# Ledger of designs, part 107: designed miniproteins, single chains, continued (2)

Each design is a single chain, and the fold is of that chain. pLDDT is the mean over its residues in the fold that is shown.

## One batch from the design tools (miniprotein)

Design m7717
Fold by ESMFold2-Fast:
Structure m7717 (fold): chain A 81 residues (1-81)
Amino acid sequence: MEREKLVEEARERIKKLMEKHYPDLIKEKGEDTAVDFLIAQLAPLSLTEEEIRRLGKEGLPEDVVKKALKLLKTVREISAR
C-alpha cells in the first residue's frame, strides 16, 4: 500500500528534522518558522488529514499538526472555490 509507505517516509523525515534541525530553527528563527519548515518538508508527501493526525499521536508537534490541517483545509477551499 503506497499510502503506508508515504506515512513511513513522513516518520523518517520528522525524526531527522526533530533531532537535527528543529531545535536550531527554534533557537535562531523562532517556533513559528520552525513549524513552517516542518510543514514544507512534509508537503511533497501529500498526506491526508487522517495521516497528519496519526503522525501527531506519534510525535509530530501539536502546532505543526494544527497548522498542517489548516493549510490542507485552505487548499481544499481554494480547489472548491
Scores: mean pLDDT 75

Design m7718
Fold by ESMFold2-Fast:
Structure m7718 (fold): chain A 94 residues (1-94)
Amino acid sequence: MSPIEKMLKALEDLKKKLEEGKISVEEAALALGSMVQELLELYPDIPEEEKAELRALVDEVFRLLNAKAPKEEVLKAVERLYEKLKRVLEKLLE
C-alpha cells in the first residue's frame, strides 16, 4: 500500500472513530497534525500555496484548542483540516 493510500485509510478510520466518540477532538487534531507533517516530509513538491493552507489549518485547530474554544468551533476547524487534507491526498493519487 502506498503512503498516500495508508494516509487516506487512516483519515477514514479517524473520522469514523471521532463520529463514534471513540477518540476526543484533541486526539483527532494531534493525529491530523501528524499526518500533515508526514505528508509534507514525503512530498516536498506539493505547491507552496497548498502547504501554506495545510499549515494554517493545523495552526488554527491548535490555536482554538489552546484558547479553550467551544467544542463545536474546534470540531469545525478539525473538519476543515480533514477535508483539505483529504483533497490533497486524493489529488496526489491522480
Scores: mean pLDDT 85

Design m7719
Fold by ESMFold2-Fast:
Structure m7719 (fold): chain A 95 residues (1-95)
Amino acid sequence: MLERFREMGDELIRLAQNDPIIVRMVQQNFDSFELMAKEDPEGARKAADEIQRIVDEALRQAQTASPSEQRAIAAQAVSRITRVLVDVDEEIRKK
């Protein structure tokens, strides 16, 4: 699970051309996901599956995009991932 999330993060960092802001956001998302995986493995799996869809969509969009568009696509994908992690964490806390 953690390795899968790291691989997805690395794909977005590559797409962002190692943009330091995106690298930082991905690292923060990884830290949040690692905590989630320890507290609720099922919630983490659900989050990882949804995040995989976001990453797959971003990679598909990037295939026809310019370098500047690829950075924007990566930034938008990271923002969506942050929202997914916040939403799943909220659901875990309600239990």
Scores: mean pLDDT 81

Design m7720
Fold by ESMFold2-Fast:
Structure m7720 (fold): chain A 61 residues (1-61)
Amino acid sequence: MEEIKKLYEQALAAIDAGNLPEAERLVDELFKKYQELSDEERLEAGVYLIAAATALVVARS
């Protein structure tokens, strides 16, 4: 779970910096880590994944 939160924070920081290629890479890593989690952990982690992906889409608009 800590890895998910860290990737989420880093993705948002990259978006804020205008570094969209780095943000996309971090969201991809977040998705890969999400798939490695247990079903219980995925419920919590899914919120971070959706938030990060949504922020990236908005930033690219």
Scores: mean pLDDT 82

Design m7721
Fold by ESMFold2-Fast:
Structure m7721 (fold): chain A 90 residues (1-90)
Amino acid sequence: MSVEELLDQVVAALKAGDLEKAIELYHELLEKLYEEAEKDPERAIELVERAIKALEAVAADPSLSEEQKELAKQAIEHLKELLEEIKKKK
């Protein structure tokens, strides 16, 4: 499964309120992003920025519960830290 496919599944699970599935898929997404960061930091930066943008849309959705938005916000903060780490290794 590609990073983009995993991201789409995380977003879908968050929007569906399947928080357990969203957390599982997010951990798989993180593993793939860490692998990509070791192989191709430029590509990893692009993928992390895409993930942040997608999750920001979830966090800003007024139709979602506070719990769904909070998980999206926590994921965004972690991905921002990862983005800074990858940029420092360049």
Scores: mean pLDDT 84

Design m7722
Fold by ESMFold2-Fast:
Structure m7722 (fold): chain A 86 residues (1-86)
Amino acid sequence: LKGALEGIAKQMELVKKAAEEGDSELAYKGAEIVSKETQKLADKLNSEKLKELSKQSKEVSKAAKKGDTEKAVKLADEAIKKALEE
């Protein structure tokens, strides 16, 4: 689980960087992939923390898709912090 959470945080850091650089399409696609992969892992491990991270990644994806890169950065930061909490 810890390695999976660290991997999710690392992928979300890349999504955040894309949004910070104004690449809303890359941030959108990246967050969609993270959300889908995290949801599959949440289902396999029956982890509420992973389920929440999948939902947060989906919200990052939605913000980026709308071109709201500022909101995408903020939501990605929140997801990274949650993934790295213990």
Scores: mean pLDDT 82

Design m7723
Fold by ESMFold2-Fast:
Structure m7723 (fold): chain A 90 residues (1-90)
Amino acid sequence: SVSQQASRDTAVDIEGIGLEFLGARRAAEVKRLLREADRALSEGDYEKAAEHLRRASDLLLEDAETLSGVNAEQLRAQAEGLRKKADELE
């Protein structure tokens, strides 16, 4: 019932991704994909959850290519985290 909220928050922490560096539309798309991943996880659909996490990762990497310095590094780090989580589900 209650034993792994911290792990979930760490894996898909929308606030921790630094979405303020993205345009409003891109930030909304990433948030939507992360919510759909959480829904798939709650339904036991690990393959669908992994697909949503990989798509969110790809979007963060695309935007990182248009940025520089610490902002680009932050998005790449978050993208890698999402990719790792997706791999663990599949």
Scores: mean pLDDT 72

Design m7724
Fold by ESMFold2-Fast:
Structure m7724 (fold): chain A 91 residues (1-91)
Amino acid sequence: FEIPELTISEVKERGIKHVLYILVEAENGEEKYELVKKIYELAKEHGAVYVFVAYAGENTVVIVAYFLSEEQVKNFAEELKKYSKKIKVLE
């Protein structure tokens, strides 16, 4: 099941204030793809309403995830930290 795609206008209109910025620093493209996929899966499991890739370089990706509650953001961030040291949560 796909994570719902919202426009920037819809995000603002709904007053969604709980945002997490995620930096992925992979060693190669295969690891980058695997880590991005896992982040999307975990975001969906933790109730993310919108997720997008803000930047994609050779080995670096910045992902932005929007949530309806602070608790969802916190739980998601803690799971990301446990999964891989190559995933950094930006506060």
Scores: mean pLDDT 75

Design m7725
Fold by ESMFold2-Fast:
Structure m7725 (fold): chain A 83 residues (1-83)
Amino acid sequence: SKLEELKKIIEEIIKLDPSLKPLLQRIYDLTVQAVNEKDPFEKEVLEGVIHLIIGVMLTTTENEKVKELLKELSDLVDEILNS
């Protein structure tokens, strides 16, 4: 499942930078919440918050592999929420 793929990317990022674990856990929780959200407006708000968190991690990390995985994470979140 795409949520299992999301977990794998999150685990890979945590191995490279354990300090990102709390933010990555929040992204997972918000993605699960957004998948179950029936209101299109609330779903868009949740997706926006997820992208904001990813954007902050992208601007603060200096690890190029973490940046690549965060971009893959962002793309996968979009696939999950727009499928």
Scores: mean pLDDT 88

Design m7726
Fold by ESMFold2-Fast:
Structure m7726 (fold): chain A 97 residues (1-97)
Amino acid sequence: LEAELEAVRAKIRAGTATAEEMEALVRLVERERGPEAAREVGRELGALAAAQAIRLGREAGADPEYIERAEARFDELLAEAGVAEEVREEARALMEE
C-alpha cells in the first residue's frame, strides 16, 4: 500500500497521474485501512492535483490576479478540510514549480 501511495504521488508531481489511477488508489486504501483513511488520502491526492492545475494555469499564461486568488483560496480550503501540513507544503511547492 505505501509503495502504491508513493507511486501515485510521484506521478502527480510529474503531471502524469490520471483520475482513474487516483480513484483506484483511494479504493485500495478503503479496502485496506477503511473509509476514513480513504477519505483522507482522497483529500491529499485532490489537493496535490489541484496544486498541479494551478501551476499549469500559471505556465499557460493565466491572469496573475486570478492565479493569486486561486492560490489564496486553495490554501484556505486545505486548512478548512484538515489536510496535513506536510501535504499542504508539498502542494505549495507544486504550485511554484
Scores: mean pLDDT 75

Design m7727
Fold by ESMFold2-Fast:
Structure m7727 (fold): chain A 102 residues (1-102)
Amino acid sequence: SKKEEVVEILRRTMEEIVKKLEELGEDKAAENIRKMEERTIEEMEKLSPKETALLAEQTLGVVAIYFAVLKQTSEDEEKKKKYDEMLKLANDAANEIAKIRE
């Protein structure tokens, strides 16, 4: 279903972001993203396919803003590159979900 496809995109994207944060030693940030994924997917159980897509897009938008801020405030060029990668992952996933739309 379109709902299952949206949940899978969100899960895969969030899990990749968690892995990248763990590789940077940002374990607390990784745990926060895991908790956000868990809460969002749990909430999606109660939602229609359209509402599920909108919640996923909004969640990924918040994640993108978070990494945009980290990229701008970091003095570490390697961390900036990784934050940019995670920002792009979140934005690309949100755009993919928007195209599925329902």
Scores: mean pLDDT 88

Design m7728
Fold by ESMFold2-Fast:
Structure m7728 (fold): chain A 77 residues (1-77)
Amino acid sequence: SLETAREYLKKGEETGDVLYVQTAASLVYGEAQRLLRRGIGPEYAQKALEYAKKALQTGDPKYVKKAIEYVERALKE
């Protein structure tokens, strides 16, 4: 869930542990994939998927934040 992803992102930022950031990114990646398969906010869902993938590759929490923002935008549309 997004709530769980936010919790792991916070832990990653507080501890500097890349594993927490990657766990958050994996959760957001799964949510973005679900939205794309269901046709929910497809442009925003695609952007969320791209940022989540980048977060997984770099371990940079800023990309997890962007991915979460785009999942939220997809859900509001």
Scores: mean pLDDT 86

Design m7729
Fold by ESMFold2-Fast:
Formats: sequence, C-alpha cells, structure tokens
Structure m7729 (fold): chain A 61 residues (1-61)
Amino acid sequence: SLEEIERRVKALVHRYLEEHPLPAGEFLTIEQVAELVLPRASPEEQALIREVLAHTRELKA
C-alpha cells in the first residue's frame, strides 16, 4: 500500500538524518528525499518510491 511505502521511505530518511543532521532552518523537498533514499532502497522499493512521487505531482496539478 502507499502508506506502507511512505512509512519505509520515512524510516530510511530518518536514519539518514540521524547520521547527517540538517542545519537549523533547512528542509528537504520530496524530490531531494527521493534522491537520498533511492540508492539505499531495493529495486522493489525504488519502483514504489517513484510511484509515490508521481502521485504527489499529480495531486499538485
């Protein structure tokens, strides 16, 4: 499900930010989050992450 994918992506981002904290006032865009997570994700997770990104872009249109 999309919720399960989002939870996995959030966990990967959280682990990354624990190791590489952002300076105060800095924020990541959804696309920057994807760029950080994709190299660390399985091929299955990568496909699902791309699906979430496409869905987010469609909601803004």
Scores: mean pLDDT 67

Design m7730
Fold by ESMFold2-Fast:
Structure m7730 (fold): chain A 78 residues (1-78)
Amino acid sequence: SAEERAYEAMGELLEAIKKYYPLLSGEKLEKFLELVEKYSEELEKLRPGDPATAEEDVEKLEELVKKFIEEMEKILAE
């Protein structure tokens, strides 16, 4: 279901944050917080309340989670 997919996506995000957050300090931590602010604004646009749009909203959530994790990994690689 869309709800199960959303749960899995959020779980993947949480595990990535748990893994990578302790490795961030100084400028990298600042960049991470800026990334959080940016993606928080995008997440606010995905207020699913209509079952007819649930599939589209979860697909967008999955894409946002993937991009967020990729951007976190780029910050760590710098």
Scores: mean pLDDT 77

Design m7731
Fold by ESMFold2-Fast:
Structure m7731 (fold): chain A 89 residues (1-89)
Amino acid sequence: AAEEELIAAATATAVARGEDEEEARAAARAYVAKLRATGAAPEVRARLLATLAEAVRATAAAKTAEEEAAALAAYEPELLALLEAMHAA
């Protein structure tokens, strides 16, 4: 679910920018596979993946660089907390 949501969001964003769908999907899957290789608790990983998918969708909806930066800034504290939790695990 969370992994699939991130892959779908990242792939859709790349395609909207004129990138190849298959290459974008492969890159997103490779990223998810790297996250799965960490020893972090499954619940922490799922929250990180879900938060990343939301951040990707928010940046994809942004019409200006300022809106994109604001969307990223809104998710940064939660992403940092989740990354710290993964590092501690």
Scores: mean pLDDT 74

Design m7732
Fold by ESMFold2-Fast:
Structure m7732 (fold): chain A 97 residues (1-97)
Amino acid sequence: KEEKIWKIAELTLIQITVFLAIEGLKKGDVESAIRLIENAIKMAEKLKDFHPDVKKAIEYLKKALEYARQGKVDEAIEYLNKAMDYISKAAEKLAKE
């Protein structure tokens, strides 16, 4: 139960990091958003073997990073929202089990 609580906390931190990246992109702070996406990927990679939805979130975070680096802000935000959905699903399943 304690390990489970810490993993939920880590998933929540990833969600906050992704939210801040989306807000950065909306404000035109692309460089800060790129750093936040890179950090979210690093955090999610540590949890990737925990749940298949985390692996899916990493895939979408990596696509968001590619679009952000190309200045394709709308596409980057779309993939960040998809990643956030999968992280939320992983956290919800963990909380119910």
Scores: mean pLDDT 86

Design m7733
Fold by ESMFold2-Fast:
Structure m7733 (fold): chain A 81 residues (1-81)
Amino acid sequence: SEEELRKQLLEYLFGEPQQLLEKMKDPSLSLEEKKQLAQQGIDILNNLLSITHPSATGLKERLQQQIQEIQQVLQENLANS
C-alpha cells in the first residue's frame, strides 16, 4: 500500500514535466523560454529519479525516456533556429 501510494504520487508529479514538454512545442515561445522550460522539466524528473526505488526499473526507464525526449525537443529547436 505504501509502495502503491508512492507510485501514485510519482505519477502525479510526472504530469508537470509532461505539461512543460507540451509548452516547449509552442512556436511563439523564444528559444530562451524553451531552454528554461526544458531545464525545469529535467530538474523535476531528476528529483523523481533520486527518490525512485532501485527495483522500480520500469518507472526509472520512463523517467529517463522523458528526460531524453525533453533534451531532443530542445536540441531540435536549437538546430532549427
Scores: mean pLDDT 79

Design m7734
Fold by ESMFold2-Fast:
Structure m7734 (fold): chain A 89 residues (1-89)
Amino acid sequence: MKEELERLFERVKTTTDPEERRRAARELLRLAREIIENSEDEELLNLVAKALEWLMQHHPDPELREEAWRLLMELAVKQLVKAVEKVLS
């Protein structure tokens, strides 16, 4: 998971082909959603947050930026809930 996420993130940042960039971004968003839903790995979740933040700020497709924002909000809520539970314990 981590190596695949890092490779997709690098491809989104470095490719100059619009269609390849869009394809890589879609795969990155799909993998990010899977990690947010199924993983408790803090390192993976932090990498997902950075990738989603980059897509929101830099990707030319407004629909993909909106999807990245939505997933970033879901991740933020997940992390906030965990932080609150830890403080209350």
Scores: mean pLDDT 80

Design m7735
Fold by ESMFold2-Fast:
Structure m7735 (fold): chain A 75 residues (1-75)
Amino acid sequence: MAAPGDIAVGLERLPDGRYRAVVQLVDANGESVPLKTFVAPTAEEAVAQATEFGKRLGEETGARMVSAQPSLDAL
């Protein structure tokens, strides 16, 4: 699980068949703050874009980037 100060990537499937990856920062209170969203036709593309953003942000801030966890929401 992500610790305070870590960068996390969440993934969800959209009703139109696209995927949304959300880069989040876990703040000092343990709350996930959304920083940027990426929408792509495939989960792999969305995760790749979010991962690149998260890596660069981690390099700038010294934050740890945690692996993206696939979550599919059919609702």
Scores: mean pLDDT 71

Design m7736
Fold by ESMFold2-Fast:
Structure m7736 (fold): chain A 74 residues (1-74)
Amino acid sequence: SMEDIIAELEAYADALVALLRQEKEKENLSEEELRRSRESILAHLDAEMARKQVPEEVAARIRARTEAELERIL
C-alpha cells in the first residue's frame, strides 16, 4: 500500500540521517563534507521515491521531513 511505501521511505531516510549524525558526532567529516553528504542523502531519497512512483505531493512531504532532520545536524 502507499502507507507501507511511505513508512519504508521514511525509515530509509531516517537510517541515512542517523548515519550522518553518527559521523558528525565522531568528528569524521568537515563542514563541506557534511553539506555534500546532505545533498547525497536527498538525491538518494529522490531516486527511491521516483523508482517507487510516489506522487509529487507525498514525495514533497517526505523530502521536507528529511530536510528538517538534516538541518538539525548541520
Scores: mean pLDDT 86

Design m7737
Fold by ESMFold2-Fast:
Structure m7737 (fold): chain A 119 residues (1-119)
Amino acid sequence: SMEQKKQEVLARVEEIIARAKEKSVQEILAEGVEELLKHPIFKGDEAFAEFYLHLYILEAEEIGIEETVKRYVDLVLEDKPGLEADIVALEYVIELFIREGKLSGEELKKLVEEHLATK
């Protein structure tokens, strides 16, 4: 249901905040690549997974933090089989924003809750 999908978004957000609190930028980047490599689209190609993650970082720099968070929420709610790699990449981009001090956990929760209220 839509309510279950909204609960999944909120649970994922709590996990992002928890990881960002405990990890360095280098650890977050390495974990993002490792998590992407679990997806069959990458075929174990570490260089491709790293390139893919960096494309999402560059896109987030262009569109900004608020739009990146909204895009992430929309993809999780859409729940299409082809979106798993996009969702993972965006989660690690958001985790990097928190670790770099560009976004607080409280600000992330507020942005997510406000966007979910429009759905």
Scores: mean pLDDT 88

Design m7738
Fold by ESMFold2-Fast:
Structure m7738 (fold): chain A 68 residues (1-68)
Amino acid sequence: MDYERAKRWFESVVKLTEDKEKLKEELVKAAKDLVAAGYDPEAILRAAREVLKEAGLEELIPAVEEAV
């Protein structure tokens, strides 16, 4: 399911990226890559919002929404 795959992808980006500005770039890139791969935009946004809220990174959600 697209949501589950997107969620795991965003979780990986958050875990592997320590710099906050670089994290924003990597999250935007991940969102664009998922859209290009044919993932459902609603599933991508739902996954991003959930992962970023759990990580305390709600301020990065608008950047991901712009990318989708």
Scores: mean pLDDT 82

Design m7739
Fold by ESMFold2-Fast:
Structure m7739 (fold): chain A 91 residues (1-91)
Amino acid sequence: SDEVREGLLRLAELLTERVRADTSLSPAQLAAVLAAIEAVRATVEARASAAEINEALGALVEALVAALGEERTLALLEEAIEEVRKWMESQ
């Protein structure tokens, strides 16, 4: 649905803001994570299949884990998903 796509685009925006604010990331780690977020955004905007969107999301999780580790990735995703959920409820 368009609502789910809008939620994913909002998630990409929030993750971009959070990782850009993270001063612990090297330039290479930041670039890799931003590229993975952009791939999700581009796939969603192109109205790609659910399978392609899921592959892009999987690649994003892998990039986040590589840069931040599993624990920090889970915390970041939990926070961002909750912010998207609240944003969607406020519409």
Scores: mean pLDDT 86

Design m7740
Fold by ESMFold2-Fast:
Structure m7740 (fold): chain A 73 residues (1-73)
Amino acid sequence: SEEVKRAKEELEELRKVIEDPSASPKEITIQLFRALALMTEVYLNSTDEKEIKAIEEEYKELVSLANEKLKKL
């Protein structure tokens, strides 16, 4: 759906902030909170199980990336 496509694009935008070498712990943490809000919106508005599952996997990868960067700081 268009909502899921938008969510995917938004997650990619958050990921770019996290991947920036100059990103502070505060900036990385803000992206994690934004990703949680985005997942809440997806669950409230989407009914396609396969699309939801695909977004869940992208969300999990983003959280993993952020946690690894925070651990190294």
Scores: mean pLDDT 83

Design m7741
Fold by ESMFold2-Fast:
Structure m7741 (fold): chain A 100 residues (1-100)
Amino acid sequence: GSTPGDVPTTAASSLGLGIGAYNAGDYETAIASFEHALEKTPIDSPMRALAQAGLALVEAKQGNQEKARELIERAKELADALGIRDVNLDRLIKLAEQAI
């Protein structure tokens, strides 16, 4: 697997790269970037919910509806557990739900 040493990328930078890649239609790069964000993010972090929602959106766009639904549910459960109300998270979840 890829080592984190190739690019000094933070979780926040990986989220940004994932969104940018998704907007460009580069779903492979989007998935890799969101997965990297998850690896760099503590299990109880708000950024983890954002990365899960971003992955759900890309998976839904690729036709992986079951995986997208699982990721949406995980993002919602984490956001609820942490008491998170984030406009970007809500937007990503809605876009993913609309794509499945």
Scores: mean pLDDT 78

Design m7742
Fold by ESMFold2-Fast:
Structure m7742 (fold): chain A 87 residues (1-87)
Amino acid sequence: GKSIVLSDEQKAAILAIYEEVRRLVEEGASAEEVRAHLDRQTAALLATIADPDQAAAVRTILGVLEAEALRAIEEGRPLAPLKILPA
């Protein structure tokens, strides 16, 4: 398979989205609010990405973030750190 490398700007954007979602979950946002926020942020970020492999990687990472955020809301707990997000 191809080696997929995300840019520093893409990594920073993903971290910013994570921090926004973490705060929304902490503040008691609904699952619907978190989905709507992630849908908007995902669309905005993907619009800046020309490389389809990088776009696919970003979609995968943000999909994991959505699943974890929805689980955190359902379980009434804070959002855990993303294990797949590059440092």
Scores: mean pLDDT 79

Design m7743
Fold by ESMFold2-Fast:
Structure m7743 (fold): chain A 84 residues (1-84)
Amino acid sequence: SVAELIEKAVEELEKRQNLTPAQKSVARAILETAAMLARRGESEEEVLERVEKLLENHSKLLSDEQKEAIREAARELVREIIEQ
């Protein structure tokens, strides 16, 4: 299920990027938004534009490395959802 894909991605991000609870919450919200938009039929490009805006809104909470990791996780998640 999409919920299982999101939780797996969040757990891997927490482990690899040593996310705090606040950072993990933001990562989950971004991935949930990406999954929602992909399931509504938005393209990978459209979804990733929204992800970039959300990452910019949290620039003070997230390092550049953490933002790149979340961006890549969102791209992978969107591709898995669009793949039928």
Scores: mean pLDDT 87

Design m7744
Fold by ESMFold2-Fast:
Structure m7744 (fold): chain A 100 residues (1-100)
Amino acid sequence: STDEDTDEKTLKVIEEAQGVPPSKVSELAKKLGVSKRTVETALVSASPELVQQRIRDKREELRRLKEQVRDDPQIVQQLDDMLENGASDKELEEIKKKAE
């Protein structure tokens, strides 16, 4: 599952769900705008360290791509949006192909 496509918002749900007592699952789901099932699934499957590592790795790759394509304002703007709002693994692979 190292190749699993997971966006940064989903990774944040997994991080926030860790350590949450069952009584707060509904409140967390409402706060994050996701279903209770999404939070419950995150509680069963998540490693916070792996989630944080994926987020850091994607952000570092986006920063490297931005440095590489600094002369292309359209791609730079897309990379800035992805850095600000988060990016899925698929979105990262797609932008890498556009930058090369």
Scores: mean pLDDT 66

Design m7745
Fold by ESMFold2-Fast:
Structure m7745 (fold): chain A 86 residues (1-86)
Amino acid sequence: MEAEEKLEEAKKKLKEAVEALKEAGDAPLELILKAIGLIISAIGDIFLAEHYIKQGDYEKALEYAERAIERAEEALRTAKEAKKKA
């Protein structure tokens, strides 16, 4: 249950990061690329969390879901920073 809840939180944070990046406009390319890299990493962590949930390894699922949240939050911060520089 906790792993599934964290996974849903990660997915919500990822959507927020993607929407913020869409609003970045003419932001510096370095910040855009950093945000994209973090988004890709968060997507990978979400897929791993889902994989471990299906295998019944809720400890690993929770670890990857929490890592996905961290990366999605960093992506959101980076995207908002990019928007301010646009």
Scores: mean pLDDT 84

Design m7746
Fold by ESMFold2-Fast:
Structure m7746 (fold): chain A 100 residues (1-100)
Amino acid sequence: MAKLVEHEVLQVSENLTVHIAVLELPDGRYLVLVEISTSTEEDYKKALELVEELKKEYPSLQSLESVFDGVHLLTLLYIAESREEAERLVEEIKERVLKL
């Protein structure tokens, strides 16, 4: 059974929101799920640059892009082998997002 072990919402700016969730998987690994939602193309470009930098350090990081009624949604998925790895990625994402 998957268990939610962390959930946080960061309102970075008026037009930029980040949702972070960490799920413990039945096999003992951790799924890090991050959704970045923006309503401006400028903020979306900044979010894309952040994701490309994260992929350099976390090559297995998956990203999915969606646009719905002018809202850009960028979904990040990463499977961490340990709780400590998941927590490190979450802190890295928070640090980078708060600098946007």
Scores: mean pLDDT 83

Design m7747
Fold by ESMFold2-Fast:
Structure m7747 (fold): chain A 75 residues (1-75)
Amino acid sequence: TARGLELYNQGKELYRQGNYEEAARKFKEAAREFLAAGDDQGASLAYRNAAISYEKLGDFEEAAELRAEADRLAA
């Protein structure tokens, strides 16, 4: 959806600025919007970017959980 893409692009911009915490939040919001629209591939991509953001924060456990969810959605 347009909302999912908007949130995803906000996450990308925040990531470029080094604001990894807010980037992760926006990517997770984007993933939920994609899921609500039936776009599992969009949700998978958004969860992968949230995981990368958590890795930058040192939150490796949360990153691993998000990667697992992304892999499930891409199957």
Scores: mean pLDDT 89

Design m7748
Fold by ESMFold2-Fast:
Structure m7748 (fold): chain A 90 residues (1-90)
Amino acid sequence: MAELEEELERLGREAEELAARYGEEHPEVLKLGVEAAELRAEIAIKQGRLELAERIARELEELGRKAKDPEVSKKALEAARRIRELIREA
């Protein structure tokens, strides 16, 4: 668990740095946001917070549908799929 929290913290710092340089809606910033959301969902599942993980998956599906960048869309939808699979196994 501590390793996932440390990774989430690291991704947050990286996203803030890129957002400051390129803007909040830059594709690279959004991709880091997807990675952070996936880690948050994994932590939620390990804590038994399945409803939170489902909410995160829905948010990523929404991002995937609305994203103008194809790589952001693909990454968000793939992350949502992985989260839903983990929920089914929990």
Scores: mean pLDDT 82

Design m7749
Fold by ESMFold2-Fast:
Structure m7749 (fold): chain A 94 residues (1-94)
Amino acid sequence: MTEEEFRIDAAEGAIRSLEGAIQYAENKDVEKAKISLDVAMLFAGLSGDEEAAKEVRELINKAYEALDNGDYDTAIEYLKKALEVARKELERLR
């Protein structure tokens, strides 16, 4: 695996984890949503673009706060924004 292939795999991992977190948040499964967000934060940090990784992590942190407050709609909104950033980063790496 090249360094570029590793970064692409990490970006794809972040996207899949964010998609899972959105699905769990829509079902109000806070525990599974948070686990998926922890995985998404790990993969986002491995993508190699510090600015994109920082933006995704900031949006995930806002989603965490919204989930803790029972604001599922707000959490889903932040996660969808994080997903858009992650998808743009994946496109840049390809």
Scores: mean pLDDT 81

